# Designed miniproteins, single chains, continued (2): the designs that were tried, part 31

Each design is a single chain, and the fold is of that chain. pLDDT is the mean over its residues in the fold that is shown.

## One batch from the design tools (miniprotein)

Design m5128
Fold by ESMFold2-Fast:
Structure m5128 (fold): chain A 116 residues (1-116)
Amino acid sequence: YAEEYEKKAKEAEKAGDKKKAAEYYRKAGEAYFGKGEYEKAIEYYKKAIELAKDDKKLKALSLFNLGQVYFKQKKYDEALEYYDKAIELASTVPDGEKLVQLSKLNKELVEEAKKK
């Protein structure tokens, strides 16, 4: 549930566990995105990015997730911006190649959507 992940994220943040808080905020964002609550999804993905700090893979994944939300909102320029940020960061992580490929594919989908 979105509400359970939100609760766990806030509990982890309160305990000073920024890495766990970031992961739960990412999961909360994912759950709200699945419900079509795009504003809440954006808020929680942004919290995940802020709290991820040194976890470059989690930060890159959260940037990719933000791109997907903006794409669903038809905010194509913002979607492209966040996919580019995800590619940049994922390219610096040893296991980031799959996320780079997914982000590039989603950029192509955004460009196709812009054609009408």
Scores: mean pLDDT 87

Design m5130
Fold by ESMFold2-Fast:
Structure m5130 (fold): chain A 60 residues (1-60)
Amino acid sequence: GEGLTKEQAELAELAAKVLKEANPEMDFEAAKKAIEDALLKDPEKNFEQVKGLLESAGVL
């Protein structure tokens, strides 16, 4: 739905992939949804945390 920017949606998908690779038992759809929900609720803090995760994983 509306509320998530294209950049936020792409970031959430990328972060969910990184989390899935780190924890193979993690549900990809659940991880992606959790990140999207976090970005919608507190975009400034959670966006920075997600970017940090991607940078530490060498993806960004």
Scores: mean pLDDT 74

Design m5131
Fold by ESMFold2-Fast:
Structure m5131 (fold): chain A 65 residues (1-65)
Amino acid sequence: AAQAAADARSAAHVPVIKEMREIAKDPNLEERQKKILELAEKYGADPVQLAAAVEILSGTKVVVE
């Protein structure tokens, strides 16, 4: 039961995680902000939470409105 839920979560979020990692590699802060907002719209996610995740992955703060 718990394993099936984890597998479903993984399948649903793998594209988001991959795109967040690509955004984290971008050294341009403005491009990171734009990509975070686009990702949030695409997946219906909170842009503030995505910005925090990208910050953790890159070690650089990103400000999102």
Scores: mean pLDDT 65

Design m5132
Fold by ESMFold2-Fast:
Structure m5132 (fold): chain A 86 residues (1-86)
Amino acid sequence: MEEAKEKEAKGEEYAKEGKYEEAGEEYKKAGELYKEAGDYESALKAYEKAAEAYKKAGNLEKAKEVLLEGSIPLGIKLIEEGVAKF
C-alpha cells in the first residue's frame, strides 16, 4: 500500500509545518486507502490522526466527521473481528 503510506507521510510533514488542515486531509486520504486495502488497524490510526489534526486546526466539524464516518465504524469492526477470532 504505497499510496496510503505516501499520504500518511505527507500528513506528518504538514503537521510538522503546523499546516494541520492539510495534515488532516492527507491523513483522511491515507485512512480511506488503508480501509480499501483491508488494513483496518492502519486505517483507524490514520483517521484518528486526521481527527486530531483537524482539531488542532480548529476545524471541529471535520474532526467530528472523520471520527463518525471513519474511526468509529472501523473501531467497531475491529472489535467484532476480535470477538469472531476468540
Scores: mean pLDDT 78

Design m5133
Fold by ESMFold2-Fast:
Structure m5133 (fold): chain A 68 residues (1-68)
Amino acid sequence: LREEARRLQEEAVRSDDETAVRLARELGERSARAGGVPPPTEYVADPDLEGMTPGQLRRVEEIRRQRR
């Protein structure tokens, strides 16, 4: 989970998307500050992909296909 989030953040940086990087970092900081308690999911469902734009999600999926 943390590894997946970090890799998504790194890919977002390569795509030059500061917004996605910032959101991913905020989610990570909240999780760490809470001592491993998962963040409130009243409005979100996928912590790995929270804050990603549709274009970034499409790029991430394409990259993940290449890794396999």
Scores: mean pLDDT 54

Design m5134
Fold by ESMFold2-Fast:
Structure m5134 (fold): chain A 57 residues (1-57)
Amino acid sequence: SEAVKLAKELLEAIKKGDIERAEELTKEFVKALIENPDPEALALGREAGRLARERGV
């Protein structure tokens, strides 16, 4: 789904420390998740949030 694709791109942006891109992707991801809730995308989003907290982003 689009939300899964966005979540994967968000994880990559966080790993690279691209804060601006991560913020933009987070907004798009939330919109996609609201339009079509996807359990895989939700799990990936939680992982992205965990990684962001660990990295202080």
Scores: mean pLDDT 80

Design m5135
Fold by ESMFold2-Fast:
Structure m5135 (fold): chain A 115 residues (1-115)
Amino acid sequence: MSVDQLLDQAIQSLNDLKKNAVDLLEAVKKGASEEELEELQKKLVDSMRKFDSILDEIVKKTGDKKVAAQIASLVTSAMILVSAGMSGLADPDEVKKAVVDNLDKAIELLKQLKS
């Protein structure tokens, strides 16, 4: 697999992660059942693990540890914000905006790695 193909997969994976995070926060806002929230949380965690695996492979092929660390930091910040939204520590609409902003910044950094 080429680096460009891995970058495309990473961008798609972050878009999937963003969708799953938004779906989870919308479900929290609507007062969804504990069972529905657990299923959505599992999808979000699975998306995060998939992204981490792709990012690790990009680092192994490119050696770009600094940009990868910046991307990982943005994704981690987004996941902390999702947890805050789920626990009622923050407004879900404000959390959703911050999560989308962090993940969009991570996607732009991945696009910048495409030559």
Scores: mean pLDDT 85

Design m5136
Fold by ESMFold2-Fast:
Structure m5136 (fold): chain A 58 residues (1-58)
Amino acid sequence: MKKPTVDEINERLTKLEKELIEQGVPKEERLKKVKEEEKKLYEEAGIEIPEFEEESVP
């Protein structure tokens, strides 16, 4: 896969958030999903986001 730029990551995250809104997902769940996707995309691009933590713990 091609490594995305920050702009491309932001576009993908915006699309994901819009889809979640259309699906009626609550804001709290949308934030979690968007943050997970953001972290994954940044890791794929080789960018570290040290201030984010794992979403596995409630």
Scores: mean pLDDT 70

Design m5137
Fold by ESMFold2-Fast:
Structure m5137 (fold): chain A 72 residues (1-72)
Amino acid sequence: DRSAFAKATAELAIAAGYDEKKVEEALLRAYLENPEGDLETFGRAAKRELIERLGMSEEEAERILREARERA
């Protein structure tokens, strides 16, 4: 479920100290790029947006998205 994946990703990023509004905007942009995409397609877009918009490291983004995927 992409909504559950996006929600879990947002909760984990906010808990890690990232700005809530920026996290929400990054994930919305990832969703809008591929509204009909699968979880893997969304995950790739979300990783890119989190890195570019929040300054998140690749390792941090991968950790957050992996944990969020397991919760979804």
Scores: mean pLDDT 82

Design m5138
Fold by ESMFold2-Fast:
Structure m5138 (fold): chain A 61 residues (1-61)
Amino acid sequence: SPADVLIDKAEEMVKNGAPVDDIGAVLDQAIRAIESEPPSDKDKNTGRLIDIAQKVADQVS
């Protein structure tokens, strides 16, 4: 799904230490994409989004 691609990109950006603003821009796109997904994909990708947000918070603290 489009959200899967965007979330995969955000995960790689976190792993590579990309700027928080750049990660945030990709996550904003992922949130918009999740709204259009089937319920099963929406639940999965919402969970992944929360995990990435927690990793970003840990990385910048």
Scores: mean pLDDT 78

Design m5139
Fold by ESMFold2-Fast:
Structure m5139 (fold): chain A 75 residues (1-75)
Amino acid sequence: AEEEALKTAGDRGAAAMAALPDWPVERQLQILENVAKGLGIKLTLEEGEPDPEDLRAAIRKLMSGELDEIVIRPK
């Protein structure tokens, strides 16, 4: 049940990313937070504006299940 719920959350996030690849940083951050929360992954946002390259890389790694913790540093 939990495993299926986590897969469904991941599939939803992946579909959203595939549908809107040019999302602004704010929207990508929202998706990252939602997916990390669904997968039980610790998300740490350091003070300042997140680096869009780090954010995109983190989303891709999160969708593949390769991360236990995500740290987004400012630009």
Scores: mean pLDDT 63

Design m5140
Fold by ESMFold2-Fast:
Structure m5140 (fold): chain A 56 residues (1-56)
Amino acid sequence: VSRETANLLAEAQKELGPDEARRLAEFYQKLLEKVSPEEAFAELKRRIDELKARKA
């Protein structure tokens, strides 16, 4: 994965926990089967932001 994607997943693990970060990593891998890496990164970031907002 790109450094940006790795950093985003590491942040998700810190904010949301390891189980949620694992699900997000799996979600990202599935997205890469259907969309460009740029679109997959944008969708992953959106999902993480949404989950963080629900926790706040």
Scores: mean pLDDT 79

Design m5141
Fold by ESMFold2-Fast:
Structure m5141 (fold): chain A 64 residues (1-64)
Amino acid sequence: GPEERLEELKRNPPSEEQKAVLTEIADKLRAIGDGFTAGLAAAKAAGLTGEAARAAGLAAGAAA
């Protein structure tokens, strides 16, 4: 269960170098998510719906 994973993390905490890498990955994932949300909103404002709006969001996320 989740308790076992927490014990594993306590036993093997990430190093400062590993924390830096994880922070960079998290920052990139946030930028992709923000780009997707902005792209989807812009597509909707332009009158796109459904799959076309989703595709515009994905393209904006990939560009971030």
Scores: mean pLDDT 73

Design m5142
Fold by ESMFold2-Fast:
Structure m5142 (fold): chain A 85 residues (1-85)
Amino acid sequence: MEEEERRREEEEKRREEARRRAEEAERRAEEARRKKKEAEEEAKKYKEDPSKVALYSGYSILAIGYDVEAELEERRARELREEVE
């Protein structure tokens, strides 16, 4: 069996795994961006209602959390894409 062929097959599998993980990270980033927008819109609905201050604060914090998650996932996807290249 050719050693070069085995090495090539292993490298191809590693690249495919990295590409798949990059794609998953990209999807998670998009999902986090959507959730951030939804949380911001929900927070705006409760902004004018003093009885809903807890909901306003909760959704505002949630939006910040999703923003951070989106940035982390975008960075992860970028790094994984570079590994494939």
Scores: mean pLDDT 81

Design m5143
Fold by ESMFold2-Fast:
Structure m5143 (fold): chain A 82 residues (1-82)
Amino acid sequence: MKEIEEKNKKAVEHLRKGLEAEEAGDKEKAKEHYELAKKYAREALELAAEEFERRGDRELAELVREQKERLEAYLEEKIKEL
């Protein structure tokens, strides 16, 4: 799961930078970082769902897909509010 770990690290870093930019009033920079956080989080969760399916854990794969949709919706709304 090294690729998932790397994508999660990038998602967290961009989320942190997005929050810092938002607090500083830099809406353009905040939007850019939130978009990158959404991209990396989506990719990480897609890989996690695929990994669980390969192991035969279909229930956990489905749960991860639901979490992906919820997280994407949350970040999309946050970007919209900028």
Scores: mean pLDDT 84

Design m5144
Fold by ESMFold2-Fast:
Structure m5144 (fold): chain A 93 residues (1-93)
Amino acid sequence: MEEEVKKAIEEAKKLIDKAAPVMRQLESLGTREALDLSVELSLYIMQAVVEIKAAERAIKEGNVEEARRHVDSLQETIKKIEELIKKGEELVK
């Protein structure tokens, strides 16, 4: 259903928002490991943003099946972002 796709997009946006303070802390820490992790997080966030935009465009065009495909890809990217956030939180404590 369209509401399920919209909910997945909203949850993804919330996770991206959670990543922002972690990335700032990693950048502030300034170690090679922290900077490398911040760059990796940035790349997966960019992928998630592209998938969100593609899913939102598909919804506007009435193509729910295409939107679901993009949400499936987004869920895979989100799992990577969650793993990287956890690693970042461990490094900055």
Scores: mean pLDDT 85

Design m5145
Fold by ESMFold2-Fast:
Parts: sequence; C-alpha cells; structure tokens
Structure m5145 (fold): chain A 65 residues (1-65)
Amino acid sequence: NGEEALKKIEELLKKLKELVENGDYEKAYEVYKELEKEINDMLKNYPELSKKVGELAHEANVLLS
C-alpha cells in the first residue's frame, strides 16, 4: 500500500544520507537511483501522497547537490 511504499522511500533516504556523510558516493548513487524509481512509482500509483513524496524527493536532491 501507499503507506508501506512511503516508509520504504524514507528508509532509502536515511541510507542515502549515511552514505553521503561517509563519502561513499558510488553506493549513494545506487541508492539514489532506487529512490528515484520508488518515487516515480509512488507518484503514479498514489497521487494523494504527492506532497509528502515531493518533500522527500527534494531532501534527496539537496543531499546530492
């Protein structure tokens, strides 16, 4: 369901933060690609959660900028 998918995105974002902080950019890029896929799937299947998903996507983008 949407809530479970949202939780997965949050977990991937947490992992991305840890990898960026540790300087492991190769693994961070892999996690970012998985996040991008999950976010796109979420926006397609659960548009009612788009605001929260957009906030998480923005946070991920800031980490890689």
Scores: mean pLDDT 81

Design m5146
Fold by ESMFold2-Fast:
Structure m5146 (fold): chain A 90 residues (1-90)
Amino acid sequence: MLTVELEFPARPMTPEERLARFSEIYDAALKAVQDAAEAAGLETVPIGRVEAEYKDGTVRVRLTGERPGSPEAAAMQIAFEADRAIGAAL
C-alpha cells in the first residue's frame, strides 16, 4: 500500500500565521501525494488514516489509509493533522 511521509518545521505561530502555514502545508502535501501516486502508477491514494507527531522541533505526518481517495482529500487530511499537531505542541 502507498505510504506518504512528510516533515514540517514547527514553531510558535499566531492564528494568522497558522492559516498561512496551513495553505503551505496543503500545497506541499498535495504535490507529495500526487508525485507518489504518479510514481506508483496509481489513480487514487489511501486516505482515512493520518498520524501526526511533534518531535524535536518538527511535525512528522504519515498517511496510511484504508480506503481509496483523491490526492486532494489526502492532502487536506495531512494539512489538518499537521496543523493540529503544531497547535497542540506550541
Scores: mean pLDDT 75

Design m5147
Fold by ESMFold2-Fast:
Structure m5147 (fold): chain A 58 residues (1-58)
Amino acid sequence: GDEEIAEGAVEVVRITKEEFPEEIDVEEALKNAREMLKDKMSEEAIEKALEEMRKVLE
């Protein structure tokens, strides 16, 4: 469901941070995640997923 999709997206962001820790722009990463999720989740679910991703990137 939406929770599993959000968890997967957060994991992708975590892996990206591990590969490119010095090159990650938090705003750019969240923008890319939003584009990835726009066809898979509702806007409300996307906002919640982006909040979790921001916590991972911080």
Scores: mean pLDDT 72

Design m5148
Fold by ESMFold2-Fast:
Structure m5148 (fold): chain A 71 residues (1-71)
Amino acid sequence: MTIKELEEQVNELLENLESLPLSEFQKKVLEELKEIFENSKSDEEFYKKLKEFLEKAEPELKELREELAAK
């Protein structure tokens, strides 16, 4: 995965989150992303942490999408 590919994935995630009503879990995901943004000292650290977060969060994001679709 390149930095550009990662940036595109983040943009898609943020656009999808913006279109959905904010739930407690969705707010938690946004807080985690914001923490990664604030705590990264360099672009390389930022994208490394973001990639790791996306890989770990993918199952939870799938569950959130299913929960929101049921509402």
Scores: mean pLDDT 65

Design m5149
Fold by ESMFold2-Fast:
Structure m5149 (fold): chain A 55 residues (1-55)
Amino acid sequence: SEEEKERLLAEIQRKFDELMAKGEDPEKVIERGLKAYELIAQGKLDEARKLIEEM
């Protein structure tokens, strides 16, 4: 659903901010975020959620 996609996009942004604040490697964080975004665009919401949780 569109609501679930919007929620996952917000979670990517939240995880990015959190991990950057912790001093994680920016390249790795960006790479994971882009992959999650790609999965959301493909409608693979469960796979996107798992990637976001692993960030």
Scores: mean pLDDT 81

Design m5150
Fold by ESMFold2-Fast:
Structure m5150 (fold): chain A 81 residues (1-81)
Amino acid sequence: MLQEIASKMPEEKRKKLLEAIGEAQQEAAKKTEGKSLEEQEETALEELEKKAEELKEKDPELSEAIKELLKETKEKLEKER
């Protein structure tokens, strides 16, 4: 789902988002090893939120894109659960 939402964005912005998503997912997987998929997804979203805050000063465009992606992803996951 995260990759699907990112595909709606311009190519350059999408590449940065996909890298941020991948890093957040890998970090979440390390922290939630052996836990449920739901817990892994929630942790990945939390890591991505943290990354958006860190990028607020360095890359505000990417930070806003990550925040919008998080909002859409959370709303979709809540509707499907």
Scores: mean pLDDT 71

Design m5151
Fold by ESMFold2-Fast:
Structure m5151 (fold): chain A 60 residues (1-60)
Amino acid sequence: SVEEKIKELNKEIERLRHEISDLRAQLASTTDGKQGAVLLIRLAALEGAISVYEDIIKKL
């Protein structure tokens, strides 16, 4: 059902938000430019994934 699909997508969004929180904490404590760059790329990818899931929910 649409409701079950929305529930599944919201569960994935919540998981991604937790990962973003952890990555932001790591980024804040990182002093190495190379590590910081990798964390920023990963952060952008996860934020992009959330936007895709939110867009899917909006269209359901």
Scores: mean pLDDT 88

Design m5152
Fold by ESMFold2-Fast:
Structure m5152 (fold): chain A 56 residues (1-56)
Amino acid sequence: RLPPVELTEEGQKLLEEGRKLLESGKVEDIARGIGLILRGIGLGTQKWLEERRRLA
């Protein structure tokens, strides 16, 4: 669904790290994991938008 734009490798690593934190089952880790997953997904999109804003 997302355009076939390569997500930042950093974003991919954040998604992986977030999933591991979710598997921990600790509330603090779950909260951090969710944040990392959202950040990872957002980084790819945000980077593209930020580049456009910087130029525009």
Scores: mean pLDDT 67

Design m5153
Fold by ESMFold2-Fast:
Structure m5153 (fold): chain A 100 residues (1-100)
Amino acid sequence: LEPPKSREEFEEWVNTLIEELKSLWETIQRNPEALARLTPEQIARLDALFERWEKAKSWEQRVQVTIELLRLLASTLPEDDPLRKLIDEEIALIEAWLKS
């Protein structure tokens, strides 16, 4: 995935990422075996974070919620999982853009 080259591309990339995360969460909710691997606290927190995204009034609030969602999803994966490393890299990229 090519890193965003402008603030507008970055905002579009973040919006695309959140839609992918929503789609993944909906897929997990429809799979009883996948859902059973999550604690009730993790499920409640995921629902609350997606609700915060929908209610976010500023781009900065949306970015903050996106980082929290990525961190929560990473925490559901084993520490040595390759997907967890990819999520950590995405968080680092978002944080780098916030400093720019």
Scores: mean pLDDT 74

Design m5154
Fold by ESMFold2-Fast:
Structure m5154 (fold): chain A 66 residues (1-66)
Amino acid sequence: MKEKLEEAKKLFEEGRYKEAAELFSELLKKHPELLDDPELRALAIAAYLASQGKLELAEWVLSLVE
């Protein structure tokens, strides 16, 4: 689980948003308890938004968690 989460974060950091969003979606389906973590929830939403070309919205979502 943690290894796959770090992989998804790295993909997002590298600008591979579609792959990051897909991996987060897979992880959340297997581990729905990850949605209880506001940081992971925000990152998953941000990855999805970025995969749709909405980079400014993705950055805004991430800024709300800090």
Scores: mean pLDDT 78

Design m5155
Fold by ESMFold2-Fast:
Structure m5155 (fold): chain A 72 residues (1-72)
Amino acid sequence: AAELVREALRAAREGRSEEALELARRARERAETELVRRAAELAYAAAVYRKKGDDKTAERLLERAERLLEEA
């Protein structure tokens, strides 16, 4: 699950928002820990904001998701 979140974060940063949404959704469903699940939810939200053109909010959410993964 953590690896799927990392892939979602990378896809979101590269502008592959639809792929990032799918990866984050799967990571959320397969998450074995609360921290990984929260990271997946933040990655999903980041991809949504990126699709809306709110890159600043997306970047903040991606940073928070990365920090949660480092602690998981």
Scores: mean pLDDT 80

Design m5157
Fold by ESMFold2-Fast:
Parts: C-alpha cells; sequence; structure tokens
Structure m5157 (fold): chain A 84 residues (1-84)
C-alpha cells in the first residue's frame, strides 16, 4: 500500500531524528520511554490506514519492519556514544 509505505517512511524519519536528539541529551531509560511512546503513535496510525484499506496484515508487517530498523539505528547510535 503506497499510503502505508509513505506513513512508515515518515515514521522512520521522525523516530530516527528523535533517537539522535535523545541519545545526545537523555539517559537510556528516558530514551526508550520516549521512543516507545512515539512507536505506539505510529503503530496506531499505520493500523488505521490498514483498516481503511482492508490491509491490516500489511500494516502490521510494515510496523514490525519499521520497529526493527529503528532498534538497529538506536544500537548504532549507542555504540558511537559508548566509543566517544
Amino acid sequence: SPKIDEAAQKAFEELRKLAEELVETKDEVSIYRELTQKMAKYNKELLKIGEYEGKVDEALKRFTELSREVMRYIEELREKKKAS
């Protein structure tokens, strides 16, 4: 779904930017708390699109992929911070 793909890409861009800001200024617990809240928001948005288009399974799969990509990015940012 183009709308699901677009929403997922925008969500990733926003979460990536948020993760970068939080890693610089917040402790680990605060980072994961803030990201979890934003992830919940984007999950809800993707599911609404999926419900509207009759593609809930596609929306869930896209959110799972988005979640994995965000977690990988956070791990990379944490490794860089640990090395510096």
Scores: mean pLDDT 79

Design m5158
Fold by ESMFold2-Fast:
Order: sequence, then C-alpha cells, then structure tokens
Structure m5158 (fold): chain A 74 residues (1-74)
Amino acid sequence: DMAKFEEIVEEAVAAERPRADELADSGGEEDVRELLERVLERAERAAREAGLPEWAFELLERARKALEERTVEP
C-alpha cells in the first residue's frame, strides 16, 4: 500500500539524484522546482503503471499544486 508508493517515489528521486547533487552546488529556485516537477512526473507515471489507488494520485497532485502556488507565474 503506502510502502509501494514510497518505493515508487524513492525510485523517482534516485533517478534524479545526479541532478539534485548538481543543483545543491549551483542550482537556483527555478532549477529546484524543475527537479521536483520531474520527480513528481516520474512518480505519477510509475504509480499509474503500478495501478495505485486514488489516494496516491491525490498526494502527487497536492505536491504539484504546492509547487505551482509557489512559482506559478514569472
């Protein structure tokens, strides 16, 4: 259940970890937002492929909306 969703998120984060390390050294807010968006998109695809219930997508939507609310406009 939740453990499967957590694994999917961990795999998405691991796939983007090299970018995260680069951003920690020289990245700005824009780069961090793009990294988080990529992680969320990857996690959403994996969750859909795994057939996770609606609550998993609700968590991903909330995270995405939080990012949008912080930097939705230039």
Scores: mean pLDDT 72

Design m5159
Fold by ESMFold2-Fast:
Structure m5159 (fold): chain A 75 residues (1-75)
Amino acid sequence: SAEEQRAFMDQAIKALKYAEEVLPLEEAIEIAKNITRRVLQVIQDPKLLDEFIERVKAEIKNEEILKAILEVVKE
């Protein structure tokens, strides 16, 4: 359901922010890529995917992690 996809997105964003804050950069990039691939598998609503991309751009501060996420999205 849309509600389940939104809840998953909220948890994914929290996990990405946590990884950025606590993990070494190389590990954070790897985990961010894996989380983003899972988001693309679970979130099939194009509007919710656009919301995920906007939230990632707003809330992820490390440029290398953000770049890695956006590279996975365009695959």
Scores: mean pLDDT 86

Design m5160
Fold by ESMFold2-Fast:
Structure m5160 (fold): chain A 85 residues (1-85)
Amino acid sequence: MLEEKLREIREREERRREEIERELEEIERERRELEEELADAPEEERRRRLLELEIENGIRLIELGVDDVVERREQERELRRLLEE
């Protein structure tokens, strides 16, 4: 029974990691495609469209909890550094 719960936790963590990796690869692909599409566009329009995509992708990462997890880990690292001084 305990082994089952531990297995479920590990499987859930692995699935989440795989999902995050796939999402990051998709985000990078979309960014490259947009950059190529906008190669001949005015610089102002290119910057605006890329920023819009970055914001949209940021929301997707927040929904996956990636940004929150990274920010939390950075905060914990910073706190540990302060306590060790």
Scores: mean pLDDT 68

Design m5161
Fold by ESMFold2-Fast:
Structure m5161 (fold): chain A 80 residues (1-80)
Amino acid sequence: SEKEAIEKLEKAKELSKGNPEVEKKLKEGIEYAKKGKYDEAIKKAGEGADLAVQTMPQETAYQVVKEVQEAVEYLKKAKE
């Protein structure tokens, strides 16, 4: 659901502390999710995960990707 998706995106954002571009994309994803714009939320969350892989240490980037993937599953369910 939306609540679970937002919780996962907030966790991904916390893991991304010190990486302002990744944090910005995840924050945008959270704001779109709160507005019920789930396709835009999925897109922004995915952009954040992609930036994390490119800019963050591998172990932390993997955790961000995992939280984003779980959030995307909840957002897809919220669209139904």
Scores: mean pLDDT 86

Design m5162
Fold by ESMFold2-Fast:
Structure m5162 (fold): chain A 91 residues (1-91)
Amino acid sequence: SKLVEEALEYIKKAEEALKKGEEQKEEAEEYLEKALEYAEKLKEEGRVEEALEVYEKIIELGKKFGVHLKAVIRAEIEIGIEELKRGVAKV
């Protein structure tokens, strides 16, 4: 979907910013915030699995560069919320 493509493009831009060095951390955060906005739109459309894929890609980027990013923490929280919703539904 176009929302997934846009989110992944912003994650790619964040990765390119982080490749330039730690001084571009703020630029990377801005791109990841845009990716999170598209993930939120996916959730609003009921496309939870696609939104989770976006969150997981953001977390992978943080681990790859070993950097502490606000957007990664937000992505982890969003995944945790969705896992709790699924856990309650299965019990």
Scores: mean pLDDT 81

Design m5163
Fold by ESMFold2-Fast:
Structure m5163 (fold): chain A 69 residues (1-69)
Amino acid sequence: GSALAVKLEDVKVGDKVAFLTPRDGARYGTVVKIEGNVLYVKEEDGSIRKIDFSKGTVDGEPVAVFLVK
């Protein structure tokens, strides 16, 4: 997978994002940290997901990422 419709430089802490994987479908969360090419997203249940923009993956799975406005 790849980052679609969003560039890492356009994302900031506090932004809401949608992220899509083949396994989980569409998921939503809030950006809590950005470290290098890794985006840390907190889901509604409080879990933190690490989205790696250099690999286009979340937890080893392909991911597409969108800003929610």
Scores: mean pLDDT 77

Design m5164
Fold by ESMFold2-Fast:
Structure m5164 (fold): chain A 91 residues (1-91)
Amino acid sequence: DQEKIEEIRQELLELGVPEAEIEKLLRASKNNVSFLSYSPVVLESLGFSPLDIPPLLLVALSEGLTTRDEILEFAENSTVEEIRERAALIK
């Protein structure tokens, strides 16, 4: 659903996420609307900086994590430094 993808893009832009990182996340998620629609809001509620949300989601997707609970568990057990280093390796 293109309309929901654009809504998610605007939400991430409002959080201060750079457009290039948003495009990377949308591509990696294969436009999985269910994953994208709640994951950013959940991660922000855990105290993640808006700039750390796309790297975390990219790493989670590379590990095959797609549900809210899987992403929460991954976020709770990961450091920001590890996420940034791993995300930098994802194209």
Scores: mean pLDDT 68

